# Designs tried in a protein design run: designed miniproteins, single chains, continued (3). Part 100

Each design is a single chain, and the fold is of that chain. pLDDT is the mean over its residues in the fold that is shown.

## One batch from the design tools (miniprotein)

Design m11685
Fold by ESMFold2-Fast:
Structure m11685 (fold): chain A 86 residues (1-86)
Amino acid sequence: SMAKKYKLRFTVGTAAGLKEREIEVELVGDSAEARFPITAEEAGGWVRVEDLETGSGAFAQVKAAGDYLVVRVTPEGVEFLGNEKA
């Protein structure tokens, strides 16, 4: 199968200001579910997950550091699916 890479940005507000991280998701065909470890700065709050090519994104409530944020990525957009325990 042909694999494609999409670049996502996670943005979270902290007492020190906005913090960002960027990650790549490999898609096979039209979509992928991607699991991202929740960092200590993100835990218990909200993050913005954005596809940097389309500007599509979703807000996600993140629960615990070490758990996973699960999203679905397609060329049409990003969808938050839930939090998954490690």
Scores: mean pLDDT 71

Design m11686
Fold by ESMFold2-Fast:
Structure m11686 (fold): chain A 71 residues (1-71)
Amino acid sequence: SIEELIEEARYLVENKTDEEFLAGLRELLSKYFTPEETERIVDAVRQVLSMPLDDRIRAVEAIIRYAYKKK
């Protein structure tokens, strides 16, 4: 489910390096989105990586939810 995707993405944000997070996020997103949609989401997420951890988690969740709603 999308909720499982968000929980796994949160784990990756909190516990992995930025590059490991982005790689893991691509694999998670590939279960729900096309390759083109996945890269757009990853590009949006790259823009928020400089945010403090709590804000970054909220931004990543919002980006994923917005992309899923547009699908």
Scores: mean pLDDT 86

Design m11687
Fold by ESMFold2-Fast:
Structure m11687 (fold): chain A 75 residues (1-75)
Amino acid sequence: IEELKEKAKEYREQAEEYKKLSEEYKKKAEELKKEGGDPSKYAGYAILSVGYDTEAELYEKKAKELEEEAKKLEE
């Protein structure tokens, strides 16, 4: 049971790291767009931002599943 809680915590930490990466690339895309940069370049950063946001969401989902399983085992 404790192992599930520890793994859920690890997944939540990973989700936060991916959210930070998503935010960094989103800012890079926005800055490049404001500077009148190449659309291909800021599109690339925007795609990376979306990718990292998707990874963050996946790890949050995994954390919730493990947390619910741990609660079920504690009943």
Scores: mean pLDDT 80

Design m11688
Fold by ESMFold2-Fast:
Structure m11688 (fold): chain A 85 residues (1-85)
Amino acid sequence: KTAEELAKEGEKAEKAGKYKEAGELYAEAAVLSEDPEKRTLYLVKAAEAYEKAGDIISAVGLRLLALGVALEAGDYSMVPAILAA
């Protein structure tokens, strides 16, 4: 599966209210993405899905990973989304 295919499956899981499954799919999409912007985006989507599932610890971990990716890439455009409480 490609990162894009996994992200689409994550969207379907979210629409079905399967937030934990959506978080897992978005996190896997981030791992397969070579583009730092897409990787950061998928990590943020995974964190948001885990927050909706009530898994705050996983969500915080994913936001920290997203911040690390953005800082390493020198791309600060996603920082407001990463830090959204």
Scores: mean pLDDT 81

Design m11689
Fold by ESMFold2-Fast:
Structure m11689 (fold): chain A 84 residues (1-84)
Amino acid sequence: SMADLNAEMSEEAKELRKKGKELAKEADKAYEEGNLEKAIELLEKAIELYEEAAKLVDPNSTEAGVLLIEAGVLNVIKKRLEKK
């Protein structure tokens, strides 16, 4: 049904956001361990997951805005690490 499809799409966006958060935490750990290259790669993957999650929600929603802000914050962190 259409309701089931909408629920599935919302759950997919939530799963992508969860994976993005997990990768961002792994990036923090890699950075603390001195593995700058791994931290950058994990941040790139986390950013992509948040951007993909944002595509699965209403673009005018608060959820879309939050996902894009989360991606933007990680992109700023990534750019700072790339300068080291």
Scores: mean pLDDT 81

Design m11690
Fold by ESMFold2-Fast:
Structure m11690 (fold): chain A 58 residues (1-58)
Amino acid sequence: MSRLERIRARVAALTPEQREAFLEKVLEISSKLPADPTPEQDAAFQAEVDRLLDELAA
């Protein structure tokens, strides 16, 4: 399973409330990225997404 597919599966396992909170945070973080993010910025964004999913699951 790809990393993206794994993330989607985790999001699908969340409650509606957790999913809403996750999407709100992802939108906030993504709004800080430029239209053409650097590999470092993209990696930092992905790491923050993983961190948010872990936080919601705990």
Scores: mean pLDDT 75

Design m11691
Fold by ESMFold2-Fast:
Structure m11691 (fold): chain A 74 residues (1-74)
Amino acid sequence: SELEKLLNASEEDIELARQMIEAVDAGDVEKAREYAKKLVERGLKTLVDFILGVAKAMGRTEVAEAIRKAVEEA
């Protein structure tokens, strides 16, 4: 499952997630989109969805929605 992949995330997966979070916090849609796609390609879509959900809860709705759309329409 996606959750099992999260529990066994590599150092590279953790670094990609950190970079995505930093880009979302900065409002850098282009970089956040790039890191989100890399995470999805590595099978970590559940983690991406979680990060975007937190971003929306924190008021980053426009950035979160732009990234979600780009990932789902790729």
Scores: mean pLDDT 77

Design m11692
Fold by ESMFold2-Fast:
Structure m11692 (fold): chain A 75 residues (1-75)
Amino acid sequence: MKEEVIKEAAKLAKEGKYKEALELINKAFGPGILNAEQVALEAGVSREEIRDVILSQVVFDPFKIEEEIFKLASK
């Protein structure tokens, strides 16, 4: 189920394996900021921290934003 995959991705991200977490989610559901947000929230990142990462972008690149959200989950 989607929830199980998100929990596994969050675990990988918390272990510092954010690249593996990103690849797992992209293989299962395809690329997207919403899936990255769900993983970060499951990993204990606040909504405010995710919003701050998005708002810090001078140019909105969805692929870069997705990667930065996964990286935030690995903190």
Scores: mean pLDDT 76

Design m11693
Fold by ESMFold2-Fast:
Structure m11693 (fold): chain A 69 residues (1-69)
Amino acid sequence: GSLRKKLLELIGEILRLIGDRLDLERQLEKAKEEGDEETIKKLEKEIEELEKRIEELKKEMDKLDEELK
């Protein structure tokens, strides 16, 4: 069914974004070790934007899961 396929595609996209967030978190730790406040601020903003996108996709996933029940 189309809903199940869309659910799997959303899960795949969420996993990709989680991977991107982990990469940014690694960069953030390096920037913190180096004391680069400007880079820290930039990375924290990028991480926040990714977390918002992940949350939006998880909400879409939950709605589709309810439609399948």
Scores: mean pLDDT 83

Design m11694
Fold by ESMFold2-Fast:
Parts: C-alpha cells; structure tokens; sequence
Structure m11694 (fold): chain A 55 residues (1-55)
C-alpha cells in the first residue's frame, strides 16, 4: 500500500532531522526530550500502519 510507504518515508525524514538536533544539542535535558520525541514518532507511525491493516 502506497500509504504505508509514505508513513515510513515521513518517519525516516523526521528521525533524521531529530538525529541532527540531538547531535547539535549541548543540554542533556533537551537531548532527552528529542530522543523521547523520536520514540513517540516511531510509536505513532506503527499505530497508523496498524490502523491501515485493520481494513
């Protein structure tokens, strides 16, 4: 399904952007928040894909 490919590509793009921000971050608390955000994006992508498979 094309929708699944789009979700995966969007997720990878956002993770790449967060990785760059994590590498540039000097504040440990902000780095933790960025890592948590990346984890949440992964969970949300999996949830969206699962919803598509329910049909």
Amino acid sequence: KEEIKKIKEEYLKRVRELQAQIDATTDPAQRRALVDEANELGLEAEKKIAELYKK
Scores: mean pLDDT 79

Design m11695
Fold by ESMFold2-Fast:
Structure m11695 (fold): chain A 78 residues (1-78)
Amino acid sequence: MKPSEEEINEGIARILLGIGKLLMEKGDYEGAVRDFEKAAELAPSIKAEAYRNIAEAYEKLGDVETAEQWRKKAEEAA
């Protein structure tokens, strides 16, 4: 059975979520945001999770206002 393009994109998006989380552990919050944004673009099904992780990354960067905006986007995507 050939996986659909959507299934492949969701698989890649989940890998990008994992990489982003590892970058968070390393303190590379800017790199984590980039990978989480790519994950959200590839798979609408994980947008809420990706946006929530982006908000956490911005909190770690000290940008509380941007973090609150991403939390609202995560709520809308859930």
Scores: mean pLDDT 83

Design m11696
Fold by ESMFold2-Fast:
Structure m11696 (fold): chain A 62 residues (1-62)
Amino acid sequence: SEAEKLIEKARKYLDEGNLEQAAKYVAEAMRKAKTDEEISGVVAVAKRLLDAGAVDLLNQAA
């Protein structure tokens, strides 16, 4: 799905340490998520970003 592709991009950027791009793709995935599985995937990546200290980036992207 579109949301699944965006979640995978967010994970890739998070693994690269690019928190700004990761936050952008998490926000886009939140807008596209339609199923419980997709929503769960977005929440998991968002929690990883919050743990990395990217709260302001997530708020800016939303």
Scores: mean pLDDT 78

Design m11697
Fold by ESMFold2-Fast:
Structure m11697 (fold): chain A 68 residues (1-68)
Amino acid sequence: SLEEQLEQLRRDAEATLEAARAGRFSDEEIRRAAELAEGLAEKLKESAPELAELLREAAERLRELLEE
């Protein structure tokens, strides 16, 4: 179901953010991931608002890591 897919994506996003926080990715990789998530969120905001919100939140958290 979409709900199960969203839950899996939330888990994957959290694991990715944890790895990024631990320094496993370069600033360039984090920036590219944030840009991809932002672009997908914009495209999906009307057709899949829950997925768009998850992607937007993930992108914001990735951008926050780049400010440090």
Scores: mean pLDDT 80

Design m11698
Fold by ESMFold2-Fast:
Structure m11698 (fold): chain A 89 residues (1-89)
Amino acid sequence: LPPPKPLSDEELEEQVKYLKENKEKYLKEIEEAKKEIESLDLPEEVKEAALKGLEYFKEAIKYAEEGDLEKAKEYLKKAYEYFAKARQL
């Protein structure tokens, strides 16, 4: 999965296009990451933040496929925000 980092609106739009084109790859990576996070002995707050980030990432992919660019960007931002929280905890 892409690392959590601040992105410009233009970078988010490019990422949404890339997610739409590579949705199966990212969905597989999300499921693999989810299993890994759930298997690790991490503090609950870290697991919760990381898993919530993955759920928002799945929503971003869904909206990207549906052509809802605004929602796809919104959920992608939320995903990166939660990944950043997990990394800082």
Scores: mean pLDDT 78

Design m11699
Fold by ESMFold2-Fast:
Order: C-alpha cells, then structure tokens, then sequence
Structure m11699 (fold): chain A 111 residues (1-111)
C-alpha cells in the first residue's frame, strides 16, 4: 500500500514535525530519531546536499528491501545521512530504520 520513500525535500526540522503528525513511535524511538536529526542539522549546515529521510511502510516487499539495501550502500559511499523512519511498528521496517540510523551515526562520527 505505502511504498518506501526517500524524502530529500525534508529538512531535519520538517522531519521532526512529520514524526509528530504521522509517527506511531514510542517516546524512546522518538527521542533517538530526534537526537539524530539534531546532529544531522549541524551536518546539513556544512553540506546541505547530503541529507535525506528514508520513510518505511509497515511491511516491505522483496523489491523494497533490495531498494533500501541499495540506498544504504549508496549513503555509505557518498557520506549521505539517511534518517530512517518506520511509520508502523513492523519489526522488519523497524530493523531497516535502525540500520539506516546506524549508518547515519557512523557518518556523523566522521565529523
């Protein structure tokens, strides 16, 4: 129903607002992603082209999994901060969101 979406148009601030309006995130998940978005805000000041939000639906198709894997590889190669947001509490979508956020943390540590 909902496709994997790469939101290059969202600023870190807009991503936080998106989570508040659309997220079924726990308080703990919200705080983790908020911390990453605050760090990404500083990174974006240095390179505004290297930030995007990866929005994941409740259940991933095999094609969507392959696309997310390719996006994570691309992010590592290009030092692009991808913040993963799982819109629904699906374990696989949460796992992929966590992997995206782990890659983002690795990139932000290089600064």
Amino acid sequence: EEAVRLAEELTPEEAIEYMKKNGRLTDEQYERVKELLEKAREYLKEDPTRFAVLILPGKLTPEERARVDALLAWARENDTVLIGLAVKNDPEALEYADRANEVAEEILKKR
Scores: mean pLDDT 72

Design m11700
Fold by ESMFold2-Fast:
Structure m11700 (fold): chain A 71 residues (1-71)
Amino acid sequence: MEKLEELARELAEHARSLGLTDAAKQAIDYLEKGEPLKAVEVALNALTRSLPPEELQAWGARAQAVLDEVA
């Protein structure tokens, strides 16, 4: 699922840019194992603790749109 893998990579890079290096690494590890959904979940969970609500809503909406498309 190409869109889900792309989303997972973007989320992992964003988490890394915020200093959430452990979460970013875990997300990339899941991508390498062929588990892009788990990669998205790990990165989003880390971002929920660090981003303001407005940015979280934007990322959550984008993640939901991708998940709805691949469901």
Scores: mean pLDDT 78

Design m11701
Fold by ESMFold2-Fast:
Structure m11701 (fold): chain A 58 residues (1-58)
Amino acid sequence: SLLEITARTIAKMTGVSVETAKKALEENNGDGVKALEKILEEQKKRVAEYLKKKAEKN
């Protein structure tokens, strides 16, 4: 249940699904900080991609 509570907390903080947060936790041996960092890095990449596409549209 600790894994589930941590996954739910990360999901609420980042806006990803609980399933996505669980997968990140499993990939990082249950380390909530590393899982959160990985999710934030992916979100940063998506924002950068969005901004790049917006610049290319002109």
Scores: mean pLDDT 80

Design m11703
Fold by ESMFold2-Fast:
Structure m11703 (fold): chain A 66 residues (1-66)
Amino acid sequence: EEAEKLIEEARKKAAELFQQAVDNNFHPELLEKAFKAHDYLVQAREALKNGDKEKAIEYAKKAIEA
């Protein structure tokens, strides 16, 4: 449950970062950060599916910190 909440927050963070890139006329650096946050989000989801909750939490936190 805690891992799922962090993954949801990471998803929101990645979406907001992508929206900021769009609002700033597709600023390349913001867009790159959004893609990196999304990559961490995917890794967090896969770790959770495999039962590795510790890794899921770690990757989700990395996505949020991006």
Scores: mean pLDDT 81

Design m11704
Fold by ESMFold2-Fast:
Order: C-alpha cells, then structure tokens, then sequence
Structure m11704 (fold): chain A 60 residues (1-60)
C-alpha cells in the first residue's frame, strides 16, 4: 500500500484535485483534510498524483 500527501493552496483546490483522482482512478482513495489531499493505493500513485496536480492547473 502506498500513501502520499499533496498540499494545495486552498481547500477548494484540494477538493477539486481529490474529485478528479476519484473519478479517474477508482482504485485510489482520495481524502481531503483541509487543503491537503491524502492519496492511498495498493499500487503506484504516480498517475494519481499527476492527475491531482493537473486538475488545478499545477504540474505543467
């Protein structure tokens, strides 16, 4: 199991990122804690992290 925490500038950005990950990667659990998104998966988180960042215009 892999767990990664991504901190965003706002709660709104965190919620938007978590929703994008949940819609694109059903096997990845995305939890919002304030402006932080906690991603958990039994496999690789690389794609989920990239999707979370791209959803709010970051990572490019």
Amino acid sequence: MYTFKVKFKSVEDAEKAAKAVSEAFPDTKAEVKGNTVILTSEGSLTRAIAAALHAIGEGI
Scores: mean pLDDT 74

Design m11705
Fold by ESMFold2-Fast:
Structure m11705 (fold): chain A 70 residues (1-70)
Amino acid sequence: MEEIEKAIKEFEKEVEKIEDEYLEGKISVKEYLEKVIELARKFAEENKDNPELVEYFEWIIKRAEEVLKE
């Protein structure tokens, strides 16, 4: 569905910007994960009327939080 794909692609583009900062050594792994979690929370809130998108972003948050616990 075009709307879902668009939101995911926009999220991925923002994640790529954060990944570039990490790969350039500008931010730590912890800061990278924290920024991804914040971004996923923002996208979940902006798409709260779409349960599939909320589920997807909550899954991203859970995975990032599991890595942070290490």
Scores: mean pLDDT 82

Design m11706
Fold by ESMFold2-Fast:
Structure m11706 (fold): chain A 68 residues (1-68)
Amino acid sequence: SRDAYLRALSRVVEETKEKHPDLPDAQLQELVARAAEVARASLAAGLSEEETLERIRKAVEELLKELE
């Protein structure tokens, strides 16, 4: 559902801000955009809410490794 999608995305964004408080706004926006794209693709593919959340978290973790 849309509400579950928004809660999962918001939770990941908040967790990332807590772990990386000094992350620049531009990088944070890129991270949110990437996470939202992965979430939309996962939901469109018919994945469960738990599978969607897992993919969002992995995408965020991978992007953070690419950002300096």
Scores: mean pLDDT 75

Design m11707
Fold by ESMFold2-Fast:
Structure m11707 (fold): chain A 73 residues (1-73)
Amino acid sequence: SLPSDAEILLANSEIYLALAKIDAKRGNVDGAEESLELARKLQEEIEKIGTPEQVEAARRNVEDAEAYVKKAR
């Protein structure tokens, strides 16, 4: 079976969290902030079409990315 649109958006959110973590740890603050912004946009879209569990997962991805960006600043 094909994944739902919300599942695809959530998978992309997880990818941007991973990119934000990698860039933050490497001292690439600009790259980490760009990935965080993209994760936030995906959270907004998931909030419109996702289940409560998917919305919560997207929110946690953004919060984790924000924490990594804050440490890198």
Scores: mean pLDDT 88

Design m11708
Fold by ESMFold2-Fast:
Structure m11708 (fold): chain A 61 residues (1-61)
Amino acid sequence: DAARKEELEKIAALEKEIIANRDVKKAVDEMLKLMKKYGIKNPLDEKEIEEKLKELLEKLK
């Protein structure tokens, strides 16, 4: 599905930008809203996405 792939790429780009801003909670909330609205399936569960972002921000300190 081309639309789904495109949205996943947008989410990946957003994830990269969020690392620079270090706003994990806002990032997770926005990603979850986008996934729900567009019916995007992520290989990770919503909770796993949140944990992954937290780990990335911790390493960037």
Scores: mean pLDDT 63

Design m11709
Fold by ESMFold2-Fast:
Structure m11709 (fold): chain A 85 residues (1-85)
Amino acid sequence: HMEEARRLYREYRLKLMEFTKKIRQAIKNGDLEKALKIVKEAIEYLKETLERMRELGAPDELIEQVENSLKTFENIAKELEKKIK
């Protein structure tokens, strides 16, 4: 149970890096709509990861880190939506 939660956390960290790189690249290319799409995909992934971590009884510390990432991406989505005309 705990081993599965820690494995999921490691996978989450790698996925978070991948999403962050893709979002930064889309923004650098001026493609805000593509950046928003990737952010929304990241939000969906984080919601699924958070639910799975809770089901596995992951430590509160790990759950809080995923919740903080979700909040950050939701804020990025709001800012991108404001910039898209």
Scores: mean pLDDT 85

Design m11710
Fold by ESMFold2-Fast:
Structure m11710 (fold): chain A 68 residues (1-68)
Amino acid sequence: SLEERYLERLEQAVKEAKSLADFYKKMAEILREFIAEARARGLSDDEINVLVVKLAKKAMELYDKKKA
């Protein structure tokens, strides 16, 4: 699915991130691409917002675990 593909990209960004700032930059770039592709596929703004929040939360949780 689209969600699974972008989650894999976010997981890779967590692994590659050198700092919190670098992580946020990578996450923002990936989520921006997700929003553009989801809109192109006909998802509503409400559906996109729910998925963006879910993806961002999961990526942030993974990054926090990496920092420990």
Scores: mean pLDDT 87

Design m11711
Fold by ESMFold2-Fast:
Structure m11711 (fold): chain A 74 residues (1-74)
Amino acid sequence: SLLTKAVGYELLGLAYLEDGDNKKAAEAFTEAAKLYLQIEGYEEEAAKLAQKALELDPENKEAQEVLEEAKKKL
């Protein structure tokens, strides 16, 4: 399911953070946020993860786009 995939990417992002790989963590959190954004009622979770991805990698254009779309739905 989309929810299972989103949670999987979120956990992957946390694993990359533990390894100190901020760029890969941002990518994983961005993928999780994109998946949460496709699920009705998960717009807040999508926004939070996209924001965290931007804190780790401010130049991540996909995370910027996901955050903007999530905010439009909140």
Scores: mean pLDDT 87

Design m11712
Fold by ESMFold2-Fast:
Structure m11712 (fold): chain A 65 residues (1-65)
Amino acid sequence: SHMEKAREKLREEALEKLVKHEDTNKTIEEMRKTFGLRDTLEVVLRAGKIEVERLKAEQAAKAAG
């Protein structure tokens, strides 16, 4: 449905803001109001996974230099 596509786009925009550390608390609260707690938790966990992989890559690069 058109509403589901709009919600998915908003979830992707929220994920990008979280990865960039832009207004984290505000972004989480806006997600809670828009998607509810379950969907908010999914986006937060996905952002956390991305950050962990970034840190692993940074550590590997430092070890290779």
Scores: mean pLDDT 79

Design m11713
Fold by ESMFold2-Fast:
Structure m11713 (fold): chain A 92 residues (1-92)
Amino acid sequence: MEADILFSLGLMFYSIGKKLFKQGKYEEAVKSYEQSIKLFEEAIREAGAASKEQLEAIAEAYENMAKALKKLGKEEEAEEYAKKAEEARAAA
């Protein structure tokens, strides 16, 4: 119900983040990915369990967040998101 709406909004912000990244707008991409991740995390909480689709979606968001952070020189934060992506993929 509400989880489906949150997940759809997460996908929208993820798509926006990818477009911003392609335009070289890395700080704006990070902001969009951050919103996407928060929405995916809330969707999982509302659902009470993560589906394989949700785990794959959040893993992709974490991976692209890590790439954007590396472009900004934020190596430590990038490594943390890369680790989160690996954990989410392992759980899917």
Scores: mean pLDDT 85

Design m11714
Fold by ESMFold2-Fast:
Structure m11714 (fold): chain A 84 residues (1-84)
Amino acid sequence: MKEELRRKAEELIEEAERLAREAAEALAAGRYEEAARLLEEAARLLEEAARLYREAGDEELAEALERSAERLREQARRLRALAA
């Protein structure tokens, strides 16, 4: 059970990293709205991964992922402000 939770969390982190890379490409292209959306989606996946790690007993890793998600949400808010 715990091992399966960690595997699912790792898959979510990989997807979040992919979305963050796509967001960087969108940002480089001046697509601020698209970049913000991708970062918000990545943050959501990291929050879900953090929940799974906490459930598995990996509190420190869960906290690190929550901090990463918060940073992505801050970046997304900043980009949306620039798009407006």
Scores: mean pLDDT 89

Design m11715
Fold by ESMFold2-Fast:
Structure m11715 (fold): chain A 107 residues (1-107)
Amino acid sequence: SSKLEAALKALEEALKKVEELLKLAEELNADERLIGLLQVLGDRLKQAIEDVKAGKVSVDQTIEFFEGLKEYLKWLRDNVAKDERLKEAIEKFIKDIEEQIEKLKAL
């Protein structure tokens, strides 16, 4: 369905943002804890993409996943990220997730 295609595209864009954030963290010699947590987040997004493709997850469940991702990113920004550039990159990602949630809810 067009709604599932929108959910898949949103997850693929979120994965790209995690990969960009991971690259920035590595370039800034960020704490290994942050790098490890971003790697786990990337793996979770890859699994979410495969679950949507396999028809195991609904659009509503994808919205719930993004709500959880938003809260997790806020926690990473406030409690794990030390470099202001990483905090700003996470904040931009949070705003992107908020926009994707609203788009998916409007379907």
Scores: mean pLDDT 89

Design m11716
Fold by ESMFold2-Fast:
Structure m11716 (fold): chain A 55 residues (1-55)
Amino acid sequence: SITGPDGIVFPSKEYLEIAVEGLEEIVKELKEQGREVPEEFLKTLEELKELIEKA
């Protein structure tokens, strides 16, 4: 298991990768709709990618 930010526990690296893919898809949809991507989404993506790198 991997402990993420704020003590959230992920069962595996695969789970983190799924979360990253889902968030990247949301970012893509927002861009396609002509909407600005929230900074919080970008920050979360960076944090999740760091957890994957360390795992």
Scores: mean pLDDT 73

Design m11718
Fold by ESMFold2-Fast:
Structure m11718 (fold): chain A 74 residues (1-74)
Amino acid sequence: SMEEVRRETEGAAIGFRAAVRHIPDTLPGSVMARLIGESAAFGAELALRLPREEAERRAEAYARELAERALAEA
């Protein structure tokens, strides 16, 4: 439905913004693109199940976790 598409799009934007705030721009572009994509996908999924404020909190936590793991692997 259009309502689901709207919520997923809003969730993807939440995940994207969280990724931009927490993922270091010192990582290779291919790694940054992958992590941004993963964060956006997670945000979209959260928005279907959770209120916006809770989705934002969980997206921030997830983006931070992705950044920590990527830095540890570098």
Scores: mean pLDDT 86

Design m11719
Fold by ESMFold2-Fast:
Structure m11719 (fold): chain A 78 residues (1-78)
Amino acid sequence: MREELERIEREAREYAERLREALIEEGVPEEAAREVQELAERAAREIAELLLEGKEEEALRVDKEATEEIRRIIEEAR
């Protein structure tokens, strides 16, 4: 369990860091990219934990909500 959580935390952080870099490269302001990074890391971690528990429908819901919020942050940043 703990080893799985450590892996999830690392992978979620790496994913979020890559997403931030990509957004900055596309011209998204650093502040907005950082907000997306923090949200993406939390969402990725939660989704992975739900999938480990076999809660696929809940994981999809979290993914949809996070995707919508990320899109809103990017749109508000213009």
Scores: mean pLDDT 82

Design m11720
Fold by ESMFold2-Fast:
Structure m11720 (fold): chain A 88 residues (1-88)
Amino acid sequence: SELRKEMEELENDKELYEKKLKEAKEEIAKDPTNLEAWERYILVLASRPEGIEEAKKYKEWLEKVGLPLRKEVEEILEERIKELEKEA
């Protein structure tokens, strides 16, 4: 999966992770109703252990405001959370 491969890259590169977080935040700022921008931001957050809690929080918030993640993205996020929680 292209998304999973990108997440693995971000796990191993903190500078790239910070850059991608900034880019995703800027896209959300341009259009806060853009679900794809939120999906990207959440997946980038979930790429590293330090971002998992924030990713979970934004997922729950988006569900409450009527912008639920697409099933494909939700499955990638849930799998990543389980993987990182096993290492903690």
Scores: mean pLDDT 81

Design m11721
Fold by ESMFold2-Fast:
Order: structure tokens, then C-alpha cells, then sequence
Structure m11721 (fold): chain A 84 residues (1-84)
């Protein structure tokens, strides 16, 4: 339960920032911003499948992947900010 809630929170934060990046990205960075958003959507789908299977080890792996993805999204956010 708590592991799922923490993972969902990271994915929600990632999706929000990825959407903000897409809104603010210059045209040259739009493909990268779209790519990161699609990866968030993919991890949400993987999380739902892992929950249905009671695959707690996979949920822990997804949480780690979500944290790394959030870091990549934050790095793109800083890159966009530096170009404005």
C-alpha cells in the first residue's frame, strides 16, 4: 500500500513536470519533452500491471525507475529554463 502510494506520488510529480516542460519547451526540445512524458505514461501502465499481479519486487523496481525518470525530467526543465 505505502510503496504503491509513494510510487504513484513520484509518477504524479513526474507527469506534472513533464507537462510543464512540454508547454514551455522551444520547438527543438519538444521531441525530448514528448519522449519523457510517454515514458511516465509507460511506467504508470507497468505499475498497474505489477499491482494486478501482486508483484511487489517489480513495484520497487518501478519506483527506482520513476525516481530516475523524474531526475531526467528535472534536468530537461533546467535546460528549458536556461534557454529562456
Amino acid sequence: SKLVEETEKILEESEKLAMENLKRAPKELIPEAIGLLLRVIGLRFELELAIEKNDWERIEEIKKEAKELLKEIEELSEKIKALQ
Scores: mean pLDDT 89

